Designed miniproteins, single chains, continued (5). Designs and how they scored, part 14

Each design is a single chain, and the fold is of that chain. pLDDT is the mean over its residues in the fold that is shown.

## One batch from the design tools (miniprotein)

Design m16458
Fold by ESMFold2-Fast:
Structure m16458 (fold): chain A 92 residues (1-92)
Amino acid sequence: FLSLYQRTRDILQSLNIPVPPVSERPSLEQIRELLAAIQRALNEKRLSLEELQVFAETLDALISLTPADSPVAQEARLLRGALLQEIAELEA
């Protein structure tokens, strides 16, 4: 996770999006803040295929760290779906 978080942080910083602090075992609030930052980056429509793939991998990791029935897990799954759609459109 730490390497994925670092890569995600670098992408967010390149877009001038504030990076929320995240511990090795993040709280639901930290996960929600990171999801909001990723959503903001996605809305910019300036991400490369490689950057979108990093975000998708990061969301997979965050989903695995979140209780499956949590609203935060539901938000992460929806955002991952949007990222996968964007990746598919860029690959077409």
Scores: mean pLDDT 79

Design m16459
Fold by ESMFold2-Fast:
Structure m16459 (fold): chain A 79 residues (1-79)
Amino acid sequence: SLEEALRRAIESSPVPELRELGEKAKTFEQLLVIAIGAGFVDILRGIEKATGKELEPEERKRLVEKIVRAVREALKEIE
């Protein structure tokens, strides 16, 4: 099912905060939002590999923190 695919994608994320949000998600919409956040992290990694340019660890950490924050904010709007 699509829900199972989204849960698997979230569980595969290297970001612990996104995995924790996924475990607490109760609706398909919540899972989708969290999976989109995880997807942005994967896209960033893909761009780094494709360009041969890696972000500095602190810059990558800041971007991941912003993604997690955006996911948390979006989840507050989903009742």
Scores: mean pLDDT 82

Design m16460
Fold by ESMFold2-Fast:
Structure m16460 (fold): chain A 69 residues (1-69)
Amino acid sequence: SMDEGTALWRELFAPMHGEGGGGSAVGPDLRPLADWPREEVYDFLRNGAGAVPPLPDDVARALAEMITA
């Protein structure tokens, strides 16, 4: 769910990318992904790219739901 995605974001990525994915000096702005289709965000997270490591299916699904909400 989005709440689960938010919890996973806070645990895994908020220290690097900010609570809302807006980025910081520590990590890049991920807000552009909110405008992507959920399936494309899920594929991005599953495959990984640059500063985003490849994620397990359950984590990638939950984060894609949170990001695209």
Scores: mean pLDDT 59

Design m16461
Fold by ESMFold2-Fast:
Structure m16461 (fold): chain A 84 residues (1-84)
Amino acid sequence: DMEEIKKDLEEFIERKEEALAAAPTPESREWIEKAAELAEKYLEGEISLEEMIKELLEYELEVRAPRGTPEQLEEARKIREEMI
């Protein structure tokens, strides 16, 4: 099901600008930027899907956005979920 995954990642990259504009904190922006970077690497064949997901989850655990609004936090969570 690589076609669906690639479409989801391309859609996520297209939504990146909207997500970044809505992100209230630098940590939220960094997470979105990191997720997009990993998605681009996967689409270019530099890393595997499994590696992309693993690195994204590890990065998420390291980056905390304690003051993000509920809406921005949910949007970031959905972007991550859409990549799976």
Scores: mean pLDDT 69

Design m16462
Fold by ESMFold2-Fast:
Structure m16462 (fold): chain A 65 residues (1-65)
Amino acid sequence: SLFEAVRERLEGLIEALKKAGYTKEEIRQAVDDELAVWKKRYPELTDEQVEELRAYADELIDKLA
């Protein structure tokens, strides 16, 4: 699904940026930028789903950093 594809993309992005030495704040900004791109390109991605993906990403950032 689109939701699952975005979720996997965010997981990979967070891990790659953490490994590269970026801060939690920088990783959060990159996640926000990625979500904005997906929301703009895929209007079927609901506001509720975007908030769920953001919350999931924030949880991962806190656990990994």
Scores: mean pLDDT 82

Design m16463
Fold by ESMFold2-Fast:
Structure m16463 (fold): chain A 93 residues (1-93)
Amino acid sequence: SKVREFLELWRELIEERERIAAIPDREEALKLAEEKRAEAAEKVARMQALVAEIEKDPAALEELREGLARLLAEREGIPLEEARERLERAFAE
């Protein structure tokens, strides 16, 4: 599933960002961020390609919205309903 691949890449990017942000030493955090920069860029490029294909399928787009809402709720520690509302506003532009 293209939606599953997108959500997994997004989860990986967020977890890496959170791991780097948790490093107390700013210099060590910046070094790790630089080491991971190319990998992060490749993941973002793949996610952009996946979104372009997902947008062509209304069912896949809805699956993506629901998956993003669940990930947002999990990462931010907010209720799923609040995460859905935030994403609906973002998708409405």
Scores: mean pLDDT 80

Design m16464
Fold by ESMFold2-Fast:
Structure m16464 (fold): chain A 96 residues (1-96)
Amino acid sequence: MEARELILEGTRLFLQGKYDEAIELLKKAIEVAKKNGDYRLESLARTLLAAVEAYKNGEYDKAILYFETARRIAEELGDPELVQLLDEAIEKLKKK
């Protein structure tokens, strides 16, 4: 599985409340992106990992900031599917 597909799947797992599974896929995405020399996907995966970990720790404001940072990276990558999933994550967090 490519780094992008792992990031998409990890974000979907987060939206489903499967936080530990999301964390494991995001860690794998970091490894795959590093092996391929894709520093932008590595940065995105690291930021999303930080977002999910912050959320799991009850640091909701920090999680929102990391998801907003990840959304900006996804927008710079020109990936509308990732942007849409990240918008869903941000909205879900803001409605608490």
Scores: mean pLDDT 87

Design m16465
Fold by ESMFold2-Fast:
Structure m16465 (fold): chain A 73 residues (1-73)
Amino acid sequence: IGEIVSRIARLALEHASDKKEAQRLVAELTEAALKGDAEKVREYGEKLASVLSDPDAAREVRRLAEELAEKLE
């Protein structure tokens, strides 16, 4: 779990046009993951992907968020 969250955070901070917004969304996704809320992990993962300027990074964040959500179920 922590490894997937770390990977999402790295991609978000490297590829986000607004790093402050990306940091907030990563924090929200991390809190959802710690609470075991798979639905919110998916929601924040999608929001995070939408603020990334690189389409490949956005797809990878979506995939990692889905993998994380599945591990919480």
Scores: mean pLDDT 83

Design m16466
Fold by ESMFold2-Fast:
Structure m16466 (fold): chain A 69 residues (1-69)
Amino acid sequence: MENTALLEALDWVRGLRDAGRLSEAEALAVENAIIEYAAAHPDASLAELLEAGNEVLRELGREDLVRET
């Protein structure tokens, strides 16, 4: 029913923002990528959602924040 994987992926991004490791704009970009992927792929695993966020982090030059999937 509720997508627990999506909530966990979004909580990860929120944690990075709250720790001051991502700006609000960077966190929003990562969150949007995860949400868009989840909308296109309703059965997406947590690993797939985290990788959608990781791709945006790499584009932003924030490879230090990439999460293992």
Scores: mean pLDDT 82

Design m16467
Fold by ESMFold2-Fast:
Structure m16467 (fold): chain A 85 residues (1-85)
Amino acid sequence: TPRGRFIGRTTRIMRRMGVTPGHIGYVVGRGTRVWTRGTRRGRTTYMGFVGMRGGVVTGMYRIGVPMSVIRRINRGMDQSITDIM
């Protein structure tokens, strides 16, 4: 489904940023505090799915990945997210 594909692409991008699949379940629906305990030093950010059936995920960006990039990805949720990365 479209929402399922958005979630899948966002998950892949978050993994490239150092978010492991095992931690995504804690981030989605729980917020950022649980995620920050399980990762190497970085910043926690909020990544929302934009669209009719969008969902919510929280990612932790690495030192080299600024919040501006995360916001661009979030705004591009209706498009190919990977094209923004």
Scores: mean pLDDT 39

Design m16468
Fold by ESMFold2-Fast:
Structure m16468 (fold): chain A 78 residues (1-78)
Amino acid sequence: MIEELTRRAVEAMWNADTEAANRAFEEIAKYLQEQGLSPAKVQEVLNEMLEIIAKSPNMDEAIRRSTALVKKAIEEAK
């Protein structure tokens, strides 16, 4: 689930699809909150994802790094 949401967010950002990106980030934020992250921590994770996407050399690396970041945040919240 989260891997697919992260992929959709990265693909939308990479293709400048603002509508799809906003929907994907909203779904990620909701999922992270359900996993026990505070709103402040959710915002930190989403900001880090945006930085990873902007600085990644290609979309596959952006997806891989963003997915790892999100999974780490969820594990740390448990």
Scores: mean pLDDT 83

Design m16469
Fold by ESMFold2-Fast:
Structure m16469 (fold): chain A 92 residues (1-92)
Amino acid sequence: SNKEKALELLKEAAELLLEERLKKQKAPEEEVERARELIEKIAEETLEYLLSLEPEKLKEIIKEIEEIKETLDPESQKIADLVLEAIKKVLE
């Protein structure tokens, strides 16, 4: 379903954010474990929030992310693209 696809896209975005953080900080294993536990919860709560919004509000968020995306580095742009795809799936 579109909801399941949106959730998977949000989880991928969260995992890429975690990889970038770990790459830069060499974070302790305990911090990594804690972050992993939060990824699924954050993705699910984000999806529930997006599903609660009116279509016009979702379109505004898409526009804002697209504008911000142009100022981001390539790795952050990939994360933005996953979030954009997730929101577009919510609109379907």
Scores: mean pLDDT 79

Design m16470
Fold by ESMFold2-Fast:
Structure m16470 (fold): chain A 81 residues (1-81)
Amino acid sequence: GEEVAEEAIRLAKEAVKLYKEGKKLLKSDDREKILRGIGLVLRGLGDALEALLLVEKYRDEMSEEQIAEIKKLAEEAGLKP
């Protein structure tokens, strides 16, 4: 249903936020910020993978537009096909 698509989109949007913040921290000359940046990038990749897993398991519960949005957001979070 709609709730699965909403959850996948939410995860994909969170993945983009985590990835962008992590990438920003990785540009720092501070070791602590770099380590935090690595953690955020990894968490973002995990959320993007979970969103894509929801697309694979529940494709019939999602519109083509919702699937396209999730895939685009996952790509923005570093998961380029």
Scores: mean pLDDT 87

Design m16471
Fold by ESMFold2-Fast:
Structure m16471 (fold): chain A 83 residues (1-83)
Amino acid sequence: VEPLTLKDLITENVGKIQAVLKSYGLNFSRAEVRRRLRIILEKLKKNNISLGDLPELSEEELKELFPDPKTRALALAIKKSLQ
């Protein structure tokens, strides 16, 4: 199984990500999604967490890693896309 890349996540799951974000009352532009994704990936890398490990993180761990509510909402949307 090929590992999921940022490109695969954006290309195949952008609609699912947008739908999840909208369910939280958030309307992100494509540029805002890209900017927030960069923040998420950098934070995961600094903590030695892979993108594939995101579904295993608890809500409290997500709050610790992403204190910004908008960035955390995107992380939750990605988590749901990987499940």
Scores: mean pLDDT 70

Design m16472
Fold by ESMFold2-Fast:
Structure m16472 (fold): chain A 96 residues (1-96)
Amino acid sequence: LARAEVVLPVSRERFEAVRDQLIAFAMSLAPEGTLEEFENGFRIRLPDGYLSMTAHEDSLVISGVGSRTAELLPNLVLEAAGLLGVPVDAAEVVAR
């Protein structure tokens, strides 16, 4: 899957509490990537795409683009769900 997006029902405050841990985990999955932080999230830029997390008021959007999406995105979603205390079955998966 070259492009995918997962939505978790998580408040921005809960995301911010574990943001640094999520960044550290994402960088461990893709150490060749470049970290870009922004007000409501972060992105790890890869040679042919990216991984990102963007927080909204009551949701966290986790996105993957590029050839490594199928490899990396499920691991990132599982770690985020665990750190945020969200059941994986509460995730909404949107394929593109």
Scores: mean pLDDT 80

Design m16473
Fold by ESMFold2-Fast:
Structure m16473 (fold): chain A 95 residues (1-95)
Amino acid sequence: KPIVKIEAPEKVKKGGKLKVKVFVSGSDDKILVTVSAIGGDYMQTQSEEIEGGSSASFEFDVSKLKPGDIIEIIAKAIDKDGNSSQSSTKVEVIE
């Protein structure tokens, strides 16, 4: 079963780019990584296929968010056999 770890900043500046790195372990097969960034009425989802034991990097445009908004980052990894795991973290939008 894949194991997901999210690396994201604790804060992102308004109008900036939010960079998220996802590391997947626990499988040597190809893993589909899906990352969603959810804040207010705004949601972006990106996906990438990686090898198990590797990482994927994602960049989200947070220009529609305002200072004080919380972005929930949800990363899901699914292997070829349909086994999945999920991790989440929160990022605060600042000025």
Scores: mean pLDDT 82

Design m16474
Fold by ESMFold2-Fast:
Structure m16474 (fold): chain A 89 residues (1-89)
Amino acid sequence: SLIEELEEALEELKKNKAHPLLIEIAETILKYLRGEMSEEEAKKKLEELLREMIAEQAARFKAPQEVVEEALAKIPELVEETIEYLKKL
């Protein structure tokens, strides 16, 4: 099942010491698919985690403000597309 495949993928991310924010994104998707989180809660949490990831990477690489603003502007659409994709599975 998709849930079992994602649980295995999450364990692999943890074993490979993937970024903590990436692990939280995967956990949020899994909770949504299990019905443990509403669509609105999942969207809000995913937007929060993606904003945190962009902020962390921007700080590390000293990204220009305009690049950061463009990345942040794309988050709502990316989250909406992700949830719509998951609904079709």
Scores: mean pLDDT 84

Design m16475
Fold by ESMFold2-Fast:
Structure m16475 (fold): chain A 65 residues (1-65)
Amino acid sequence: MFIPPKASEEDIRIAKELAEKAIEAYKNGDKVTSANYLTALGLIRAAYESEEIDKIYKEAVEKTK
């Protein structure tokens, strides 16, 4: 069974920054840049075991619909 490594505080910080940039880009009408930040955030979410990163990702997706 594949178990992702636990996220560090640095990984969580990067996830928060990516989420904030994705939401900001979306609000400014730059949907391509927003999608790129969401993709990067999704990759971090897939790479690490973190309830906090999962929550950050879900909130970012909801705010960029």
Scores: mean pLDDT 81

Design m16476
Fold by ESMFold2-Fast:
Structure m16476 (fold): chain A 71 residues (1-71)
Amino acid sequence: MKEEEEVKRRIDEVAARVKAAYDAGLLTPEETQEIVALIRKAREALEKGDVEKAKQYTDEAQRRLDEAIAR
C-alpha cells in the first residue's frame, strides 16, 4: 500500500516536471510524446497492481526527462 502511494506520487511528480519543462520550451514535441507514453505505461502498470513495472517505467521517464533538459 505505502509503496504504491510512493510510486503514484512519483509518477505525478514526473508528469508535473514534464509539463513545466514543455511550458518552458525545454522539450521537443517528440521528447514530450516519448516521456508522456512512459508515464501512461507507469500509471497502467500501477492500476494493474504491477508496482515493479510501474517503478521501471517511472525511472525510464525520469531519466529521459533529465537527459532531455540537460541539453
Scores: mean pLDDT 84

Design m16477
Fold by ESMFold2-Fast:
Structure m16477 (fold): chain A 102 residues (1-102)
Amino acid sequence: MLAQEGLEKGEEGREAGKKAKNDEEAKEAGLKAAEGGSKAALAAEKGGDPQLSSEGGGKAAEGGREAAKAAKSSEAASKATAGAVSGIGAGMQAYLAGGKPI
């Protein structure tokens, strides 16, 4: 299910963000978080499980935030922040679709 993919990718982004120690790792974690957020948002839009999509968005947002902390350059920080924004947007969309806030 797309919602499950968003959750799994968001969690990958979160773990990668927490472990990131340089700009390249921060960019990679941000991209994983952004992918997770995008999949969670698409699942919510298509009438998927709003609760699972909300969880995926939350994990993606945390992933982007942690990646941004590891970024040393403005470019890496910008890409990491895009992951956080994607996750937040997905969580909001899932909540509006009737998901429980988490």
Scores: mean pLDDT 73

Design m16478
Fold by ESMFold2-Fast:
Structure m16478 (fold): chain A 72 residues (1-72)
Amino acid sequence: MLEEARKAAEQALIDKGYSPEVAKRAGTAAATLLLAGYSVEQAVEHLRDLGFSEDVARTAAEAAKEAIEKLK
């Protein structure tokens, strides 16, 4: 589950033109937060506190959430 959610978040960020380094860091953090039971909005706030932009945070969190829901 974590690897699938992380890869989905990473791919969503890469598709938007962000670097692989940003995609991996944001994707890993988003997947971890969503799997810990945080909402998309809570994950976005945590990612912004880590220094990611609103667009990076929301793209990663939404993609990770979608992947997790498909794995249920």
Scores: mean pLDDT 83

Design m16479
Fold by ESMFold2-Fast:
Structure m16479 (fold): chain A 73 residues (1-73)
Amino acid sequence: MEEKAKEVLEKARKELQALIDRALTEGWSREDLLRGAVAVTKKAIDEVPDEYIDELTQEIARLVREGLARLAA
């Protein structure tokens, strides 16, 4: 279970980082980035055990906030 949660977190981080990089490269809107981030988050929440949802969502929120800040600059 622990390793499964770690795999889900790492996969979500990589997918979200790739999404942010693409958004910055292609000049996405804030709404486009948020839509993509929601899709990544939903998939990860469906796969992770409930006890790790808070940690997962906090990490995703941090990455999304950083991506949005860079996109807005």
Scores: mean pLDDT 80

Design m16480
Fold by ESMFold2-Fast:
Structure m16480 (fold): chain A 92 residues (1-92)
Amino acid sequence: SSMESLKKALEHILKGIEAVKNGDIEKAREHVKKAKELLPDVPEEYKPLVENAIRMVERAIEAVENGDEFEAEVYIGLALINLGVVKLLLKK
């Protein structure tokens, strides 16, 4: 179901964020890839938020690889905001 795909995509994004925080870049990339594979099956109303959250995690990965810890923290924060908005919409 599209809602099951949304749930799995959000779980992979959250695990990707956790992997970035732990410095496990290979694991972060794996979770980003899995979230991207689920994106086409996510309901249209949530797709832009999920896509933006994925993009923010990708930018956080790039920032860590470039040694920019501040930029990585900003992108992680933006990813979490997008996840928070999805969770807020799911309560309505």
Scores: mean pLDDT 90

Design m16481
Fold by ESMFold2-Fast:
Order: C-alpha cells, then structure tokens, then sequence
Structure m16481 (fold): chain A 86 residues (1-86)
C-alpha cells in the first residue's frame, strides 16, 4: 500500500460551523487511508488566498482542492481521483 495520501483540511476557527465538522471530516479521511493535516485559515489568510480557497471547510488532496462541506461519497471520490492520477 502507498503510505497515507496527504490530505489537508482548511477550516476557519472564527466560524463555529466550520470548526464543528472538522473532526468528522478528519476521521473520514483517516478511515480512507489519508494522512490528515489541519490548517486554520484565520491564522493563514495569505496561504488560503494563494490556494484560491473561498469556502470552509475545504479539503486539499495532493494538488487538488475541494471546497465546502464534502459528503463521505464526495471525499472518497476525490481521494480515488488523486490515487488514479498517480
């Protein structure tokens, strides 16, 4: 098996809804074999702008970014697309 697929979850700590979903998204990603990193967009606004992220939470899988609250199925599909592109 490839070592865990890198997944970064961007959230906004000033938004309670953004924070509340983060543990669930992180757990789903880990269950799918991902190595999860959490990034607070409110502490990293320049990085968020550079990556073109406008919605929270957003998930970066390899070089791909998926904005908004992803369903389990959408997260599985995004991870699969990155694996298939390798």
Amino acid sequence: MAEGIPVTIFYDSSSPMSVAIVPELAELARELGAEVTLVDASKNPDLVKKLGITQFPSIQIGDRIREGNLSREELEEAIREVVEAL
Scores: mean pLDDT 74

Design m16482
Fold by ESMFold2-Fast:
Structure m16482 (fold): chain A 87 residues (1-87)
Amino acid sequence: MEEEVEKLIKKAEELIDSLPSPEVQAAGRRVLEGAKSIKDPETKLRVLKKLIEALEKYKNDSPLVQVEALTLVEIEVAIAKIDEERK
C-alpha cells in the first residue's frame, strides 16, 4: 500500500506540473496536499486515483473545466477527512 501511494503521489505531482494554467496547478496542489493528509490508506488510494483520473481526463480541456473537476475531488477529500474525524 505505501509503495502504491508513493507512486500515485509522484504521478499526480508530475501531472499537476504539466498543466498550462497557474490557477489549475494551484488547485491541483491544494487537492493533492489534502489527499496526502488522509490517514486511511484505502481512502487515500481511492482519492489519489480520482485525482489522477481527473487530471488525465481533463488535461486538454479549458482551465475552468479543469478547476471544476479538481473541485469535485477536493469535496471527496473533505468528506474523507470528516469521516476520519467523526469515527
Scores: mean pLDDT 81

Design m16483
Fold by ESMFold2-Fast:
Structure m16483 (fold): chain A 79 residues (1-79)
Amino acid sequence: DMEKALKEFEEVIERAKKEHPEGYELAVKGGKLAAEAAENKEDKTEEVKKLAEEAKKAGLTPEEIAAAFAVGVLEYKKE
């Protein structure tokens, strides 16, 4: 069920923003960087991993990091 999956995704994003806003921002930045590097054919894997590690240290779960990364990728595509 796509609707249920989207609602669960939104709930994960809302919790990350509320509980760990700094970590959420770092994970979104990582997603944007990954999308930009892919478009420019650059290897930014180490920088993206560092942002994910910092988001984890800020208290994000792996699921929250993945969801925030997806937000960053989607934001880059809209630009």
Scores: mean pLDDT 81

Design m16484
Fold by ESMFold2-Fast:
Structure m16484 (fold): chain A 70 residues (1-70)
Amino acid sequence: HMSWKERVLQRIDELVARTDLSPEDRALVEELRKQILEEKDGRKGAILFTAVSLLLAGAEVDREVARRKA
């Protein structure tokens, strides 16, 4: 029913909703989402999704470190 693109974008939205992002990280995620939306090759889409996942994981770690210091 859903295209691979819709499934990937849905997963990104779920991860973004669970992660506090800096304005710079939000801008980068939005740029990557745009690239995924325009991408026709599923393998390249998977690579872009992996890049977003790593970025969100890094932002979550930064959030935890900031929380500990507060």
Scores: mean pLDDT 72

Design m16485
Fold by ESMFold2-Fast:
Structure m16485 (fold): chain A 86 residues (1-86)
Amino acid sequence: LREEGERLFREGKETGDVELLRRAALLFGQSADRRAQAGDYEGALRDATLARDAFDLVVQLDPSDELARLARQSADDAVKLAQEKI
């Protein structure tokens, strides 16, 4: 999940492809959730941060995407939660 997300994130940044960035963000979010469930809060924090950064780029490229704004906020909340548990 993380490795696939990193590949899509890199491609999305290089090409400006919003769909690749959204897919990367979703994969990072799924990875963060799995790590948190396993008690790996440091890994969850890293993956949640990547998800937030990917959604932030989606918002920058498509400012009208309200779902991406909400997803970015959710990812930021996940970052804060993971930090609190470390």
Scores: mean pLDDT 80

Design m16486
Fold by ESMFold2-Fast:
Structure m16486 (fold): chain A 119 residues (1-119)
Amino acid sequence: MVEVTESGGGTFAEGSTLTLTAESSAKELAVNAWWLEPPGGAMYLLSRNGVPVEGSVFDASRFSATAEGGKGTLTISNLKKEDTGTYYGSGAPKDATPSQVTAAGLGGPRGPGAQVTVT
């Protein structure tokens, strides 16, 4: 089984910068998708392959996502209270099509999540 572990969660001030990192135990699986579960809300896909998902709160002026090897990084600048929630990294094969990345993100390995609170 592939393990994904997120780090960098915690409590952050509004207006600060957050960096989350997720690492896969399988280096051939890039952590190239990020999910957000807001408090009391349903989990939804923020980005895949560093690209914002339509309808998500992923704003390219504040959010950036990168993937290199088995490691993914999500950076959020100018934090807002709406950024509060649990963030999950997920793995997908590096040569996957967008449909395969979506399928892997929906049913593929995710980490336990990084809890983020913005006050």
Scores: mean pLDDT 69

Design m16487
Fold by ESMFold2-Fast:
Structure m16487 (fold): chain A 61 residues (1-61)
Amino acid sequence: MAADADLANLSTLLSPEEAAVVREFAALLREHHGDLSKVPAELRARYEAAVEKAMANGDAA
């Protein structure tokens, strides 16, 4: 299950725009109990791109 603290930590590794996408995706997943079929494909693609970028850039700290 997604913890709000984990989502906040992930969002600090991203730009404000990317963090907004992660929060939107997480909110929809939480609302639909993790059902990815209820999340728009465009939002999922944006989320996956943001995560890939965060992993490639590493921690800014």
Scores: mean pLDDT 68

Design m16488
Fold by ESMFold2-Fast:
Structure m16488 (fold): chain A 95 residues (1-95)
Amino acid sequence: MKINIEEVDILATEERLNILIKSKDTPGIKAGERVAELLRELGFEVVKVTQISDDTALVVARLPEGVSGREAAERAKEALEKKFGAKVDVLVMEQ
């Protein structure tokens, strides 16, 4: 089944990626699960996948050891753009 993900917003902190996913013609939870699978393949620990609405899901992942939030967000962005063709926006929160 082809998964259509239109927009992804990544908020990176020192400990986690918070990824908001907007799908088209695909239930948000199914899009979220496919993003979670991709993150696990990239070495992230997915801690939460939540449906926000019919076309929107939130995925929360812990950063791999020794990886900064910025590096993690850029890896996730590249992988999501390559696999799904999604428009990905990144915001990094540093202390």
Scores: mean pLDDT 84

Design m16489
Fold by ESMFold2-Fast:
Structure m16489 (fold): chain A 91 residues (1-91)
Amino acid sequence: SSLEASRERYLRLLERAVERLRKASEEELREAVEMAERARTDPSLVLDEEELVMALVGELVREAERLGVPLEEVVRRVEEAIARARAEAAA
């Protein structure tokens, strides 16, 4: 179904965002947060796949700040969620 295809695409983007976040410099994390903010404030903004990944990285940084937890904790939770979603899809 189209919903299953969209879910699979979203999970792949999240996996890429987690990989990028683990390797990102402080400057790249700031750029990611700026991309996420632009995506939220401009609904006409069309993002390519790399820009979508960066926007997701920025959202993960913002979530860590909102929850008052280390970035590593948010990464761990997202990786667990992806693994669970993958296990459900494989069953």
Scores: mean pLDDT 81

Design m16490
Fold by ESMFold2-Fast:
Structure m16490 (fold): chain A 72 residues (1-72)
Amino acid sequence: SLRERGKGIFRAVLERLGKEEATAREIAEELGISQSAASKALSELEKMGAVEKRRRINPKTGEKVTYYRVAE
């Protein structure tokens, strides 16, 4: 059901970030979910203190990009 899938998304996001930092887009592509679903999950995990967001300049494009990583 949708509720069971919602719980799985949080775990999958944390497992993916445990390997390396990622953008919401990269998480969405790798987990096969929408960017809005990935962004919402990341925002909730950030509010819980489970992930941190960092702004970086992408060295290839020069654009500011938000990366997420596991907090501790």
Scores: mean pLDDT 76

Design m16491
Fold by ESMFold2-Fast:
Structure m16491 (fold): chain A 73 residues (1-73)
Amino acid sequence: MTPVEAAREVLRDTAETGIASSVGFNAAMNAAIAAGDYELAAKMGEIADLAGLGDSKGPEYHKKAAELAKEAL
């Protein structure tokens, strides 16, 4: 699976469910870094940070992550 395919899969899941997986976005970010796609890595990392805030501070941050995921698709 390419980093772009992995990123699109986690973006689609997040857009559909409204819940961002911090683990999923961190995995997509690391795959992008390994492939040298630093622009994709930065975008995945931003959503991963919001997903982490969703887990600690509540569902409002998951909604923000889902909005960014829809815009990134």
Scores: mean pLDDT 77

Design m16492
Fold by ESMFold2-Fast:
Structure m16492 (fold): chain A 71 residues (1-71)
Amino acid sequence: KLKLQTEIRKALAKAGRPLSTAELAKMLGVSQATVSRTLRELIAKGIVKQVRVGRRTLYELAAPELAKKYV
């Protein structure tokens, strides 16, 4: 759903830091599986990237300034 992609982008921008799938799921009221699928789509588009922090996988905006660099 397009709206969920927009909400994830807004949540990441508002937080200003990497967030886990669990935190995004709680903020958006959806399952972690749904968040994970949507994050995969955003990663494929180059909007979000995965970062490893210790044993956790977190996600952040790849282009927080909304600048499109990679086509």
Scores: mean pLDDT 74

